# Designed miniproteins, single chains, continued (4): the designs that were tried, part 46

Each design is a single chain, and the fold is of that chain. pLDDT is the mean over its residues in the fold that is shown.

## One batch from the design tools (miniprotein)

Design m13558
Fold by ESMFold2-Fast:
Structure m13558 (fold): chain A 70 residues (1-70)
Amino acid sequence: NEGGKKAIEIGEKALAGEISAEEAGKLARDFGVRTGDGGAAAVGGYAIAGESSQEEAGKGLIEMGRGTLA
């Protein structure tokens, strides 16, 4: 599942401090809009709005991706 793998990759980069919460949010939103993944789009929207920390955005994306792969 490409969606779950991509969400985990973005989340891991955010947790490692390689990208900001805003950057992770933009990547997740663009991916979710393009693929129809409402969960990724929602997490991305909150991060862009400044309502999520870098840690929250990273953990949320990893959890969502793992749930999709289960």
Scores: mean pLDDT 66

Design m13559
Fold by ESMFold2-Fast:
Structure m13559 (fold): chain A 70 residues (1-70)
Amino acid sequence: MSAELAKEVEAAKKQMDEAAKNRDIGALLETILNLGKIGFRAHQAGDDKLYEEAWKLAKEGAERYNELKA
């Protein structure tokens, strides 16, 4: 497993939680896009577990984004 990518996923999760807590729709959207980039890099590295985790977090973030936008 790529320890650096795992650290980036954890940092992005923390940023997503803070953005949702602060109701910062722009920061939440940026974090969702960043998770997509991390997921792509994990997939390119062959780390399917991190790819699935990043995708799951991005989906959760998108749900939070839609709730805050409504």
Scores: mean pLDDT 81

Design m13560
Fold by ESMFold2-Fast:
Structure m13560 (fold): chain A 67 residues (1-67)
Amino acid sequence: GKITKKTVTLKGTVGRVLAKELGVKVGDKVEITIDDGTGEAVITSLVTGKQIKTSKKSAETLIKLLS
Protein backbone atom coordinates (compact mmCIF):
# COMPACT_ATOMS: atom_id res chain seq x y z
CA GLY A 1 0.00 0.00 0.00
CA LYS A 2 0.97 3.68 -0.29
CA ILE A 3 2.70 5.26 2.73
CA THR A 4 1.80 8.91 3.38
CA LYS A 5 4.00 11.03 5.71
CA LYS A 6 3.00 14.45 7.06
CA THR A 7 4.89 16.70 9.51
CA VAL A 8 2.66 18.82 11.78
CA THR A 9 3.33 21.20 14.67
CA LEU A 10 1.62 20.44 17.99
CA LYS A 11 -0.76 23.39 18.58
CA GLY A 12 -4.08 24.19 20.25
CA THR A 13 -5.99 21.87 22.58
CA VAL A 14 -5.34 18.73 20.47
CA GLY A 15 -1.62 19.59 20.27
CA ARG A 16 -1.47 19.94 24.08
CA VAL A 17 -3.06 16.49 24.60
CA LEU A 18 -0.66 14.84 22.12
CA ALA A 19 2.35 16.68 23.61
CA LYS A 20 1.50 15.29 27.07
CA GLU A 21 1.03 11.74 25.67
CA LEU A 22 4.38 11.88 23.77
CA GLY A 23 6.30 13.56 26.64
CA VAL A 24 7.09 16.68 24.54
CA LYS A 25 5.92 20.31 24.46
CA VAL A 26 3.48 22.40 22.38
CA GLY A 27 5.38 23.82 19.39
CA ASP A 28 7.30 20.56 18.82
CA LYS A 29 6.89 18.73 15.52
CA VAL A 30 5.61 15.19 14.95
CA GLU A 31 5.58 12.99 11.86
CA ILE A 32 2.29 11.25 11.08
CA THR A 33 2.78 8.15 8.91
CA ILE A 34 -0.33 6.56 7.35
CA ASP A 35 -0.26 3.09 5.75
CA ASP A 36 -3.15 2.92 3.24
CA GLY A 37 -2.68 -0.87 2.89
CA THR A 38 -3.23 -1.68 6.60
CA GLY A 39 -5.43 1.30 7.62
CA GLU A 40 -2.93 1.96 10.45
CA ALA A 41 -1.03 5.11 11.34
CA VAL A 42 1.87 6.07 13.60
CA ILE A 43 2.55 9.44 15.24
CA THR A 44 6.29 9.87 15.87
CA SER A 45 7.88 12.60 18.01
CA LEU A 46 10.74 14.21 16.06
CA VAL A 47 12.25 15.26 19.43
CA THR A 48 12.23 11.92 21.35
CA GLY A 49 11.34 9.31 18.67
CA LYS A 50 8.44 8.11 20.87
CA GLN A 51 5.55 6.63 18.85
CA ILE A 52 1.79 6.36 19.28
CA LYS A 53 -0.11 3.86 17.12
CA THR A 54 -3.55 4.87 15.81
CA SER A 55 -5.95 4.33 12.89
CA LYS A 56 -5.78 6.01 9.46
CA LYS A 57 -9.12 7.77 10.25
CA SER A 58 -7.80 9.22 13.55
CA ALA A 59 -4.53 10.30 11.87
CA GLU A 60 -6.43 12.07 9.04
CA THR A 61 -8.52 13.93 11.66
CA LEU A 62 -5.35 14.97 13.55
CA ILE A 63 -3.74 16.29 10.33
CA LYS A 64 -6.92 18.35 9.68
CA LEU A 65 -6.94 19.78 13.24
CA LEU A 66 -3.17 20.49 13.35
CA SER A 67 -2.74 21.89 9.79
Scores: mean pLDDT 83

Design m13561
Fold by ESMFold2-Fast:
Structure m13561 (fold): chain A 93 residues (1-93)
Amino acid sequence: KKEEKEKLKKEFLEEVAKLVGVPVEEVEKGAEKIRENPGKGAEELYKENRRLAVGAVAYVLFEKVLENSEKEKVEEAKEFIKKQIEEFLKELE
């Protein structure tokens, strides 16, 4: 179960990084910054790179869903978050 969660987390991180067009390492660093200070970290990332900020926030939210939700809801949340990222990116123009 723990190994399964780590695998799902890694797969989602890779999918998000590809979707926002930012390296996996940058999304991981962004997520760490948000975990340390959610509001200020997200704001600073958004000013530097909007795509990175969206990806990092989405990844942190998915981690919380993964820790607190049933398996079926995790998969639904993953698809929902991905769709929200795609819609947001269309608005960045």
Scores: mean pLDDT 80

Design m13562
Fold by ESMFold2-Fast:
Order: sequence, then C-alpha cells, then structure tokens
Structure m13562 (fold): chain A 81 residues (1-81)
Amino acid sequence: VLEGARKSAEALVEAVRRLVEEGRIEEAREAVEQGEADAARAERELRERFGVPEEVAREAAEILREAARRAREIVERALEE
C-alpha cells in the first residue's frame, strides 16, 4: 500500500513535470486536479474498499496529498513565468 502510494506519487510529479516541460500547461493542470481528487478520496477508499488499516490508509493519503501539492507548485511556477 505505502509502496504503491509512493509509486503513484512519483508518477504524478514526473508526469506533471514532463507536461510543463513540453508546454502542455492545461494537461498539467488537469493532472494536478485529478491527483488532488484522488488524494482526497484515498483514505476512505483504502479503508472501505481495500480493508487497509486506518493508520496505513492515512499515511498513504498523506503521501498522495503531498505529491499533488508538489505537482500544483510546479504548474503554478510555470504560470508565473
């Protein structure tokens, strides 16, 4: 679970960074918005759907939330020029 969350976190940040480098800012924004939505639901989904213990689900959600925050910062910095 935690390894999966870290892998998803890395994938999101890498994807957003690549999109920004290619000038695809709109797609990068969409990726960030999707990542934020996924992170917001992650704790509940992991607990209710996958039977993950609350502490582990919370940590996984935190990892995803931090990745979404970093991805948003990348997009915002690109928009600042």
Scores: mean pLDDT 79

Design m13563
Fold by ESMFold2-Fast:
Structure m13563 (fold): chain A 86 residues (1-86)
Amino acid sequence: MEEQRRISEEISRAAREMLEIARDPSRSLEEVREAAERLAREVEKRYGPDAALAMLIATGYELQELGDREGTAIMVELATERHRAA
């Protein structure tokens, strides 16, 4: 129970960090993708592949709600690649 809650909190934190990076207008789409790949690897190493996938999906939904089509596409692409690899 407590461990599952902690994992959910860490996924939410990682998704927020990724959202801030994606919303930074000084960053290129390539930099956003590289940051997403790095953060997903960190989450996977600590909490497993399902947690990394959940972080990417959560970030993608938030970006879509904000109208960021390019950021959303990056998250969907990376989530799809991870789902196929699992």
Scores: mean pLDDT 81

Design m13564
Fold by ESMFold2-Fast:
Structure m13564 (fold): chain A 59 residues (1-59)
Amino acid sequence: SLRDDPRVKAAVLLALGEFPEYVGKEEEIAEIAIEALRKNPDATASQLYEAVVERLKAE
């Protein structure tokens, strides 16, 4: 599962550190990171984190 990818796990932890209001919504953040990873399989944890930040800025 892409949810078990260490880059996805790192992106989730980084996002929760910056957006603690998303504690309890880890699956939502993980799905954003997984979507980004599916579009770019070579993405770094930092790039996945940036994709999450851009999505959350829209909220």
Scores: mean pLDDT 83

Design m13565
Fold by ESMFold2-Fast:
Structure m13565 (fold): chain A 74 residues (1-74)
Amino acid sequence: MEEARKIAEEVAKEFGEPDALEPLTRVAQLLMEEGHDAETVRGALRAIARYAKETGRKISDVAQALADALEAQR
């Protein structure tokens, strides 16, 4: 839990979108629960952030959609 939030904080700060903290934390938490390491999770969150910026979307919206999709797989 703490590690997931730490990674999400770093990414939200790097991309200047504090509203993305909670959905990014949820994505990080779900990926870590599936056995992904911190480096892989950080890379995934940064990829989500880049994708959102490139498509003109909010990181919070993209991360929330992914979190919902990952939860639906469980």
Scores: mean pLDDT 84

Design m13566
Fold by ESMFold2-Fast:
Structure m13566 (fold): chain A 96 residues (1-96)
Amino acid sequence: MTLEELKELILEIQKNAEEIIEEIDKEYDKLDEKQKKLAEIVKEFLEKIKNSSLEEALDYLEEFYEKIAKLQGESEKVKENLEKLKELLEKIKKEL
């Protein structure tokens, strides 16, 4: 994923944040315990980014990934991907 592709993705997520939150709320009672925890993490992320600056949204994306990684358990692949994401976010922040 390029820096430009990530910026475009963040803007698209911000545009659709309220719609995604509403969909999560509608389906919430049908989810199992693990899915509910995932839904709570996703909803929290979306509520934070919908009114944030791009720089703030990048910080929230990093926090979101760390929470997802913790929920999935400690795997070397998850740790490696988190480190790569942090490096990518740092490069983007330097361009802002």
Scores: mean pLDDT 71

Design m13567
Fold by ESMFold2-Fast:
Structure m13567 (fold): chain A 85 residues (1-85)
Amino acid sequence: MKGFHPEISAVANEAVDEALKLLKAATTQEGVAAATAAVLAAIGAALEAQLRVDAGRISLAEAVAEVRAEAARALAAAREAIASA
């Protein structure tokens, strides 16, 4: 992605790939919605983290940790939605 640190892009891409696997496996509207939300959460977290790094507000290591944590939360929610629906 333009303007992204490789480390932020790597974590975001891994999370998006996992969310897309969940989206492909989803057979319900709830599962599709949750997997789609996980894709958007990973992208949004990466964009916010990159902007905060560029502004000097957080370190790259903190940005990577924030993206990983947010992506993990969204992916867990998507897995629960798919399992429950």
Scores: mean pLDDT 82

Design m13568
Fold by ESMFold2-Fast:
Structure m13568 (fold): chain A 97 residues (1-97)
Amino acid sequence: VSEEELEAEITEAMALIIIGVTKLSLENPNVKVSEEELVKDIERVTELGKELAEMGDEEGVERILEGLEEVKRLAKERGLEKAAEAAEEAIEELREL
């Protein structure tokens, strides 16, 4: 993985986290949060976090961990149990690296 690709990947991961947090924070009943899409985004973010950890980007991994903690909190508040579980598993996997 090139340095440019990794910078693009961390930007993608952070964008997915921000979008997820924004959707979960909306109180608008017309905005439906897809739990399946959120789980997929969490899995993608986890993969990117593992690549950052392998390259020694501790700051990038910490930023992803903070974002995942927020996604986990909001998913629990919304009753999205599978998404909250996926975020918790992602946090544990990244911290074990």
Scores: mean pLDDT 74

Design m13569
Fold by ESMFold2-Fast:
Structure m13569 (fold): chain A 110 residues (1-110)
Amino acid sequence: SELEKKGEEAIEEMREKGYSEDAIEGVKYLREGVIAYKNEDYNTMLEKLEKARELFEKTDERLLEIFELVAKALGAERQGNYELAKEYYEKAIKLAEELDLPKLAEFIRT
């Protein structure tokens, strides 16, 4: 899967840049939640996103902000509000790029 590949690249980038194990696990759960969303498994999506939020709350406010924007985008997309979803995704991508995490930005862009 393209999402699996880009998610792995984002995780490797964060490891190279010295991010904590909690931050890395947070991105793993975010990836699993997005994959569940694409498979229309909304119960698994919500469970994985909740785990990601818990981990990001322990790490860095900027990573938490990226997560919250992606979660809002998925919620808007699920409700059929594609313009609002696009706005949240673009904000999350910009923040990831500002953190010098271009592989995370690419994962969100997918």
Scores: mean pLDDT 82

Design m13570
Fold by ESMFold2-Fast:
Structure m13570 (fold): chain A 73 residues (1-73)
Amino acid sequence: SSVVSGTAPEGAPPGSRVIVLNENGEPVGEAVVDEQGRFSVTLDGVAAGTKVTAVFVDAEGRVLGEKELTAQA
């Protein structure tokens, strides 16, 4: 297992979610963004050093943005 963590895009409202996608566009992890705009997602089957895409959505399902992240041990 590996982890991605970071900060949501500036202005993300409370209740926003992050959905982490692998290189095939398949969901490998999800978390709720905390009140400080931070998140941490555990990824199953993803090796540390792998590039993944984090998609940020608000509580209504509106896409706020995307980030490329590197999975950590």
Scores: mean pLDDT 80

Design m13571
Fold by ESMFold2-Fast:
Structure m13571 (fold): chain A 95 residues (1-95)
Amino acid sequence: IPAAKLLSEKEKEEIRLTAAVMLLVGAVERSTPGPIDEKLKEWAIKKIREVGEKLGMPKSVIEEHIEAIRNAKTGEEFFEAVNAFVKAVDEALAK
């Protein structure tokens, strides 16, 4: 049974809101000069673990998205990593 089908509508709504907030944070970092705040990276990693686990994503997929956040050196790379995870969230919710 796909894990996403076991989620309540309220849980799906919370996941979509989390994804929207992540995209907004990524867009702000992309537009902000200088290095990425390490606290924002820690926050994004935590959200990827929480959401990925709730969606039943394989551990390897969750870790791939986390490594993309860790390896981001610019706001643009951080946004691309966040955007890739949000696309994976949308795909998981569609299954």
Scores: mean pLDDT 82

Design m13572
Fold by ESMFold2-Fast:
Structure m13572 (fold): chain A 76 residues (1-76)
Amino acid sequence: MTPQEAARAAADAGAKALKEGYSFEEVTQKAIDTARAQGYQAKALVEEDGDEVYITVAAIAPDGSVGVATKVLPKK
């Protein structure tokens, strides 16, 4: 798995959690935990902008390479 693939998987997990009604803090943690389960360090950010929610994840490999992915979902 590449860092970019790990970031996408983590962002997808965060998006799923958001759709299931978890808080932004819980969504952030679930995204981070998903990347960590794949052997990556991670940072995640959940932001509202108008009628949309942005979930951005950076996955960091042990060699320092980074993958970034963003998921956009409707707020409703």
Scores: mean pLDDT 84

Design m13573
Fold by ESMFold2-Fast:
Structure m13573 (fold): chain A 69 residues (1-69)
Amino acid sequence: MVLDKESVIELLEEAKKRFGRVVTPEQLLEFLTEKTGDPVVARAVVRELEEVFGKEIDLDAAIEYLRSQ
């Protein structure tokens, strides 16, 4: 299943409420896997964001990045 952009943005807003503004790829992968029940989709999203942001994902910047896509 491909997660739409709006759903990803909502999940990142929730992650920010749980973890704060900055998360590691590992924290985000665990969170998205929990919320989606789909580790393949979660891994795809995390890989995309890790390519852009590296090991410290700024969730505010990630949300703006996704809105620009």
Scores: mean pLDDT 81

Design m13574
Fold by ESMFold2-Fast:
Structure m13574 (fold): chain A 58 residues (1-58)
Amino acid sequence: MYKLYKVTFTAPLDEAAIRALGGEVVRKTDDGAIVRVPEENIEALEALPNVKSVEEVP
């Protein structure tokens, strides 16, 4: 199932890396982005370079 996550990162994130996880960037935030990815890929999302935290958006 696809879920929305708020990702914070220390440097600009490559959107191609998000798309490689079967996801998309929904919108940019001041410190990161809101992304939609399959929940089975959450660990891979958290392992991306410069990702500081990942939080599920209700």
Scores: mean pLDDT 76

Design m13575
Fold by ESMFold2-Fast:
Structure m13575 (fold): chain A 62 residues (1-62)
Amino acid sequence: MTLDEFLEELLSFLKSNKNKSKDELKKELSDFLKSHGVSEDTIKELSSNPDEVLKKLEELLS
């Protein structure tokens, strides 16, 4: 998977899960990132701020 493909898949994942609680979204996001071979430091950063990540991805990819 290319970086662009990963970012688009991440955006779709976050959009489909945005109706979940913050705790559920953090857990789901961490599992998603682990399945894609993302580093532990990056998982920690992204899973701590899923709403911010979603906004940045929408701005970047839209």
Scores: mean pLDDT 74

Design m13576
Fold by ESMFold2-Fast:
Structure m13576 (fold): chain A 72 residues (1-72)
Amino acid sequence: MLEQWQAALQLFTDEWLTLARSDAVRAAILAVAQEALAQLQQVTSLQEATDVLAAFLQRVQAILQAEAAASA
């Protein structure tokens, strides 16, 4: 179970890094991914893992939307 959630987080991270236009945004995404990975290592339920991934996705979306808005 945990390995599947870690794989999902890594897959999202890899995809989102390809959308980042600057090294600063890539670093921000990696920092958020590292926090989420650390939290996933401490989860004891499917619900907790889902909550961690949802929070991770929301934070990365906000970072990428801010970069896209600045570029437009």
Scores: mean pLDDT 79

Design m13577
Fold by ESMFold2-Fast:
Structure m13577 (fold): chain A 87 residues (1-87)
Amino acid sequence: SAEEKIEEVEKTTKEVIEALRAKDAEGAIKIVSEFVKSNELTPEEEQLVLAALTRGLHYLSQGDVEAAVKAVEEYFQKLIELIKKEA
């Protein structure tokens, strides 16, 4: 259901943010990869997830953990809104 999918997005968002705050890029990549593999995402939904990871990792590589967290929060919020619109 859309509700279950949104719950998984919220859980994944928290786990990715924790990995980014720990400066664990490999952990963030693994969390996102497992989320994409385990959930039936549309191409548009998958692009938002990949954009979140790409932007988050880019800011993390620059030492800007807060910008990395904000980027992930922004794109995953857009994903939740897209899922609600498609339901």
Scores: mean pLDDT 86

Design m13578
Fold by ESMFold2-Fast:
Order: sequence, then structure tokens, then C-alpha cells
Structure m13578 (fold): chain A 95 residues (1-95)
Amino acid sequence: EAAARAAQAAADQANAQEARKFSLEALNKMAEALKKGDRKKAETFNEAAYLFTKGASYYEEGAQLYLQGNVDEGNKKRAEGDEYFEKGRELMEKV
């Protein structure tokens, strides 16, 4: 039981690390767009970075809730994390 919750928390921590990686990549692409004078692309990458950062925060909250035994609330935070992560990915695909 505790092992199952630890596994759920570990999965959310992995998702959070991936979301933070995507956020950093989006910020790097924003910097490159700014160097090229492409302000609209830079704004889109900045928005994607923000969405990935929010997704990571929700995954981290979900992980803590699983460790506390609050599975239902953990599942809700994971779903919010997934939503923000997908919105970030959609923006990255449109540029």
C-alpha cells in the first residue's frame, strides 16, 4: 500500500522533472527567437515555458498528496499537471 503510493509519487516527480526540462527548452528557444527579432515566436515560447512550469508544480503537489495518502486529491493534481503540460506542448508545436 505504502509502496503503491510511493510509486505514484515517483511517477509524478518524473513527470515534474520532464515538465521542467521542457520549460527550460522553451526558454532557450525564446532567447533564440528574441535574437532573431521574432517577438511573436518568443512570446509563444515564453507562454509554453510558463505552462510547463505550472504543470511541474501540479505534479509536485500530486506527489506529496500521494505520499500523504490523499489519493483522490493526488489524482486531481496529476490531471491538472497533465492539462498544463499538454497546453505547453500544443504551443510548442504551433511555432
Scores: mean pLDDT 89

Design m13579
Fold by ESMFold2-Fast:
Structure m13579 (fold): chain A 79 residues (1-79)
Amino acid sequence: IEERAEELEKKLTEEDIEAVLARARPAALAGLAAAKTPEERLAAELAALLAAADELPDKEKSEALKELARLRAEALAAA
């Protein structure tokens, strides 16, 4: 999982990640305000990242970011 996440991060530039984080932030804040448990907060963050990824013009980068977000959520759930 971690090795795959690192591989996906190499396909994304720092600029792509910053753009996604900027777009995800307002949606994440709304979801986090409604979330009452750590599990709900994680789901809200994942949903915000997936929504922001859909706005990327590069479909390959969008797909890589969606996979990376899912892998990060899976790693946190496995702990």
Scores: mean pLDDT 65

Design m13580
Fold by ESMFold2-Fast:
Structure m13580 (fold): chain A 100 residues (1-100)
Amino acid sequence: SLEEKATEYYAKAVKYYSEKKYEEAMKYLLKSMKLLLEANLITPVELLGFVQFALESELSKELLEEAIKLLEELFEKGKDILTPEQAELVKKGLEELKKK
């Protein structure tokens, strides 16, 4: 299922991140988030985690731009599921990512 594949890609992302392989980690995270977006299964926890993951990662400009674009799409779709405080955290995260 899309959920099972998303979970598998997320597990790979976490593993590569723990190894400080940020490029590989982000590629798998993007695959996971795209599947969750397709399945309409994005939660506040996943969106906030994606922001934090991108902020803490050393990424190429190309991969950073892909992450920002997907985060903006997810934020627009997820506006109604976020508290005002969560929405502010995502906005601040996006602003910081755009400064990288």
Scores: mean pLDDT 83

Design m13581
Fold by ESMFold2-Fast:
Structure m13581 (fold): chain A 87 residues (1-87)
Amino acid sequence: DKEIEEALKEFNEVKDKELQWYRKIAELLEELEKLPEEEKEKLKEEGEKLLKEGLSAEKIAEMYKAAKTEEEFLEVAKKLYQVVLAK
């Protein structure tokens, strides 16, 4: 059935693109983890500020769902890392 084959092809293409974005997030998180302690303290201070400004897990989830580009996706991942460091 051609319709089923086309649907499976579209599903695989979406899956591959999503997998690439997750790989980019993993790469970013590895780079952030390897930063010198002084740079990590700066990220932690930014995370503490975001928490005080009301950035919650719910808001992070909303930003993640609203992300339409790789850059927006990576920005949400970075904020999540900063918030986790601040806890």
Scores: mean pLDDT 73

Design m13582
Fold by ESMFold2-Fast:
Structure m13582 (fold): chain A 87 residues (1-87)
Amino acid sequence: KEEILKILEELREKLEELYKETGDEVIKKQAEGVEELIEMLKTETDDAFAYALALHGLRELLETAKEHNNEKLAELVEEAIKKLEEV
């Protein structure tokens, strides 16, 4: 669980930094989505369910990034998914 939260916190920080550089509202909303996912996971006591919830949430964020044709955003989310799959 702590490792999952660390991956999500790092993704949120990267998205906030990218938003400051680009001003892209899609990136801001994705950072908010990651923060909501972190908040949900903080109350989850089942590590397997926490993992499944995090993976599902990140995959939904990746689909949204691809729909908006933001390649850099999609790449950051995909990297977070790969790190999560290595846990």
Scores: mean pLDDT 79

Design m13583
Fold by ESMFold2-Fast:
Structure m13583 (fold): chain A 82 residues (1-82)
Amino acid sequence: SAIEEGLAVARELLAEATGLTEEQRARLLEATRKAAEAAAKGDVEKANKILEEEAGPVLAKLSADDATIATNGILAALNVAA
């Protein structure tokens, strides 16, 4: 599926964020999956809420470089899933 293809891209990009723990990586990928599923149903408000509430706290704990890589991975996944 387009969502699974997007998540594969996100996994590859997140591997470059060397400061991420496996727990943080898993949480970002799960938030991305949920947001992509909500967006695919046309629920943009729910997609944004998922990213804010589930991805936001993880991103806030990262270095600026790792946060940039992680954000790019999430956006790439959402673009592929669209």
Scores: mean pLDDT 83

Design m13584
Fold by ESMFold2-Fast:
Structure m13584 (fold): chain A 86 residues (1-86)
Amino acid sequence: SLREQREKLYATLSPEEREELDAQLAIRRLSLKARELGGSPSPEVRKALDEVIQELKDLGLRVKVSVTRSETSGEVDIHVSRVKAP
């Protein structure tokens, strides 16, 4: 299953790689949530974004999250930029 595959990958990764994977999974979750909401920014997208930011903080990552709207379709694009550790 996808869950078993993720757990197996997570177990083989370094701490830095685990943080990267967790950030990528958070991006995926937000992107799916935004897609479900029909391509416009909404209070639900904002709530989901706040929850992801909190989870990323709890992982010890300093990340920047931005939400942009497509000019052509009105679809919401979510980008997360990870700050590299020293």
Scores: mean pLDDT 60

Design m13585
Fold by ESMFold2-Fast:
Structure m13585 (fold): chain A 62 residues (1-62)
Amino acid sequence: KLELAEENLRLVREKGAAGREALGKALGMDIKPNASDSVIRTALLLASEAQLRKALEALKAL
């Protein structure tokens, strides 16, 4: 789970606002396009492993 969360964070940082939107949709959470790293880390901490895998697929597709 930790490695999945770290990979999601890396891709969100690379993809910017589009990455934040894709992550929010995959996790079912309201993540703003300008969300801080702390907000993103909190969302990833609350997510299940299945949600993190789904988010990773969505982020890689961008």
Scores: mean pLDDT 78

Design m13586
Fold by ESMFold2-Fast:
Structure m13586 (fold): chain A 80 residues (1-80)
Amino acid sequence: SKGDTIKTMLDTLRKQLDTLKKTVPESLRPQVDKAQKIVDEAEKLYKQGKYDEATKKAQEAAMVINDIQVQHQAIVDKAK
């Protein structure tokens, strides 16, 4: 169902954020905090049954998480 799809997305985003919190340098911490806030907003919308709004917020969080991963990889590559 649409709700099950959103739940799976939120679970995936939470796991990605947990990994980033343990691995990113301090310079990327504000962006991780921003992504966490967006995921929390998406979960609140999901619990309210606002599935379309929850999906949009989950997608926004996924984009921020991807940007963090790209920036983190660039930092690692530059250090070589």
Scores: mean pLDDT 86

Design m13587
Fold by ESMFold2-Fast:
Structure m13587 (fold): chain A 62 residues (1-62)
Amino acid sequence: MKFLVTGPAGEKEVEVTDGRGAAAVAGMYGKDNLGGPARVVEVGETRAVAEVAGQRIEARRI
């Protein structure tokens, strides 16, 4: 499934199997771009959300 990952470092399209895959990519975005451990806040079929140091990363199915 195709998701758009949006956060403070910009947007990225990714191909993942499910919403858990989208959450993992949002977590990686937080680690790689925001420099801290990412906490997954929400996992759904069409949306996943992670946070790093109060900054929000959203993955949305497109």
Scores: mean pLDDT 78

Design m13588
Fold by ESMFold2-Fast:
Structure m13588 (fold): chain A 74 residues (1-74)
Amino acid sequence: MEHMNLLSASEFLDDIDSKSLQELQEFLKLLQEEIERIQQEAAEGKLDKDVADKIIASLQSYIDKVQKKIEELE
């Protein structure tokens, strides 16, 4: 599985209006998988909880933007 970072997510959002519905749906899945990965790493003690919480908050903000765009496109 490919892991997404906050920089890659931000770059995708800069071009969000040019993305197809399929690309948005695939990106949404990657964001959700990244949140699960961060939660797992925090649970295993591999990542500081405060750092994990901040990353998850940023990823959730990105998910909200992508979901809104998907809903607009149907």
Scores: mean pLDDT 77

Design m13589
Fold by ESMFold2-Fast:
Structure m13589 (fold): chain A 61 residues (1-61)
Amino acid sequence: SEELLERAKRAVDEGDDDTVLALVRELIRQGNLDHAREVAAYAAEQGHTALALEILRLLRE
């Protein structure tokens, strides 16, 4: 899951929203909600507000 978190942060930096969402879904599937929340926070910090909100919606469901 640490590797998935690092890959997701890299995908945020690269602007690859599809990869970010795929990795977040995998984190959620594994039950690693803390890392998924960290990806949302990182996306927001990098100015990807729409992506961050989409991740938070996935976490709420």
Scores: mean pLDDT 86

Design m13590
Fold by ESMFold2-Fast:
Structure m13590 (fold): chain A 61 residues (1-61)
Amino acid sequence: SEELLELKKLLEEYRARYEAWFAKTLPTLPASQAAKAQQQLKQFQAEAERQLAELDAQIEA
């Protein structure tokens, strides 16, 4: 489905933008806050990867 491929592209773009923003933010934070932000980034990445896998499964079906 072209619509599912488009959603996948948008999710990938959103993830990349979010990761770039976090990369800029991390050096400006105190160590404890940086650690929390990094945990949040990892959770976001895991969720995005899960959503991409679900989209891939639907595209292949």
Scores: mean pLDDT 83

Design m13591
Fold by ESMFold2-Fast:
Structure m13591 (fold): chain A 72 residues (1-72)
Amino acid sequence: MSVVERLERLAREREARGDTESASMLRIAARQTRQGRAVGALQATADQLESQGDTETAEEVRRLAEEAREEQ
């Protein structure tokens, strides 16, 4: 799957467990990734998630940033 598809899947998983704020940020990151801002957008999203206390999702997003770099 593309990084965008993985971000959308992660967003659905977070929403399903009640983490709607993280899900919204992941959808924004997916949109920015589609626009060619993958690495920067994902790093910014991870930092924002950490600032909100969602360190688990932030770590997943950092991993997706690495994969986005490899897909470029």
Scores: mean pLDDT 78

Design m13592
Fold by ESMFold2-Fast:
Structure m13592 (fold): chain A 74 residues (1-74)
Amino acid sequence: APSQEEIDAAVSILKAAVNLVASRRLGVKEAEKIYEDALDEASRLYEQGKFAEAARVADEGVKKANKIIEEFLK
């Protein structure tokens, strides 16, 4: 069975991917780039077995991109 850290990282990456798909419909290009960059880095770390780092990178990317979307929608 996968470790809890591996599961947590996979969930964080999947949440970032879902947010990227949603953000493309809003057309906020700066947020799209942040999600894409975070997903690329998190996926690389996940492939290296660095699950805690992968989860952190994905979660931080989502937080940063969501802030930009919230500011854009004002």
Scores: mean pLDDT 85

Design m13593
Fold by ESMFold2-Fast:
Formats: sequence, structure tokens, C-alpha cells
Structure m13593 (fold): chain A 101 residues (1-101)
Amino acid sequence: SKITEARDLLDKLIDETLKLKQQAKQTPHQAIQDMITLLIDTSKWLKELGLYRQSQVLEQTAEEIAQMLYQSEPVDTIIKIVNNTLAQLDIMVRMAEADEE
């Protein structure tokens, strides 16, 4: 189902974000740039699955953290925003899973 594919994409996004969070301890600017790319790429896949709301959440977060990076906001603050978005997306996917069961 589309929701099962979205769950797999979310789990992969969480795993890759965790790796980038560790990378941010050594190369913070590059790690955040890679997070932005990851969020945008994942949003495109969600859009192809017809999950437009979930896609918009990731696109909005990517734009927000790109602006924060440009303004030299603390890396920990940027990571907190990403973590909050992933938690929101997890809730949205769980709700969609419940509606299809």
C-alpha cells in the first residue's frame, strides 16, 4: 500500500538523519546541507505516492533549515527543528496507517 511505502521511506529518513546528526559533530555545515537534500528528495518520493501533506511538511522544513543555516543559527537548534518535523511526520503516517486498517 502507499502507506506501507511511506512508512519505509520515513524509517529510512530517520536512519539517514541520525547518521547526519553524528556527522554534524565534525562537519556541521556539510551535514545540514546533506539533511536539506535528504528532506527534499524524500518529499519528492512522498509526493509521487500521493502523500502531498507529508511532502509539504518536509519541503517546509527544508526551506526553514536552509534559511537558518544561511543566518548562522546554532546547529543544535537546526537539528531540533528536523527532529520535531520527523516526529510530526511519524504521527501523520501512524494516523494514515490506522485509517487504512
Scores: mean pLDDT 86

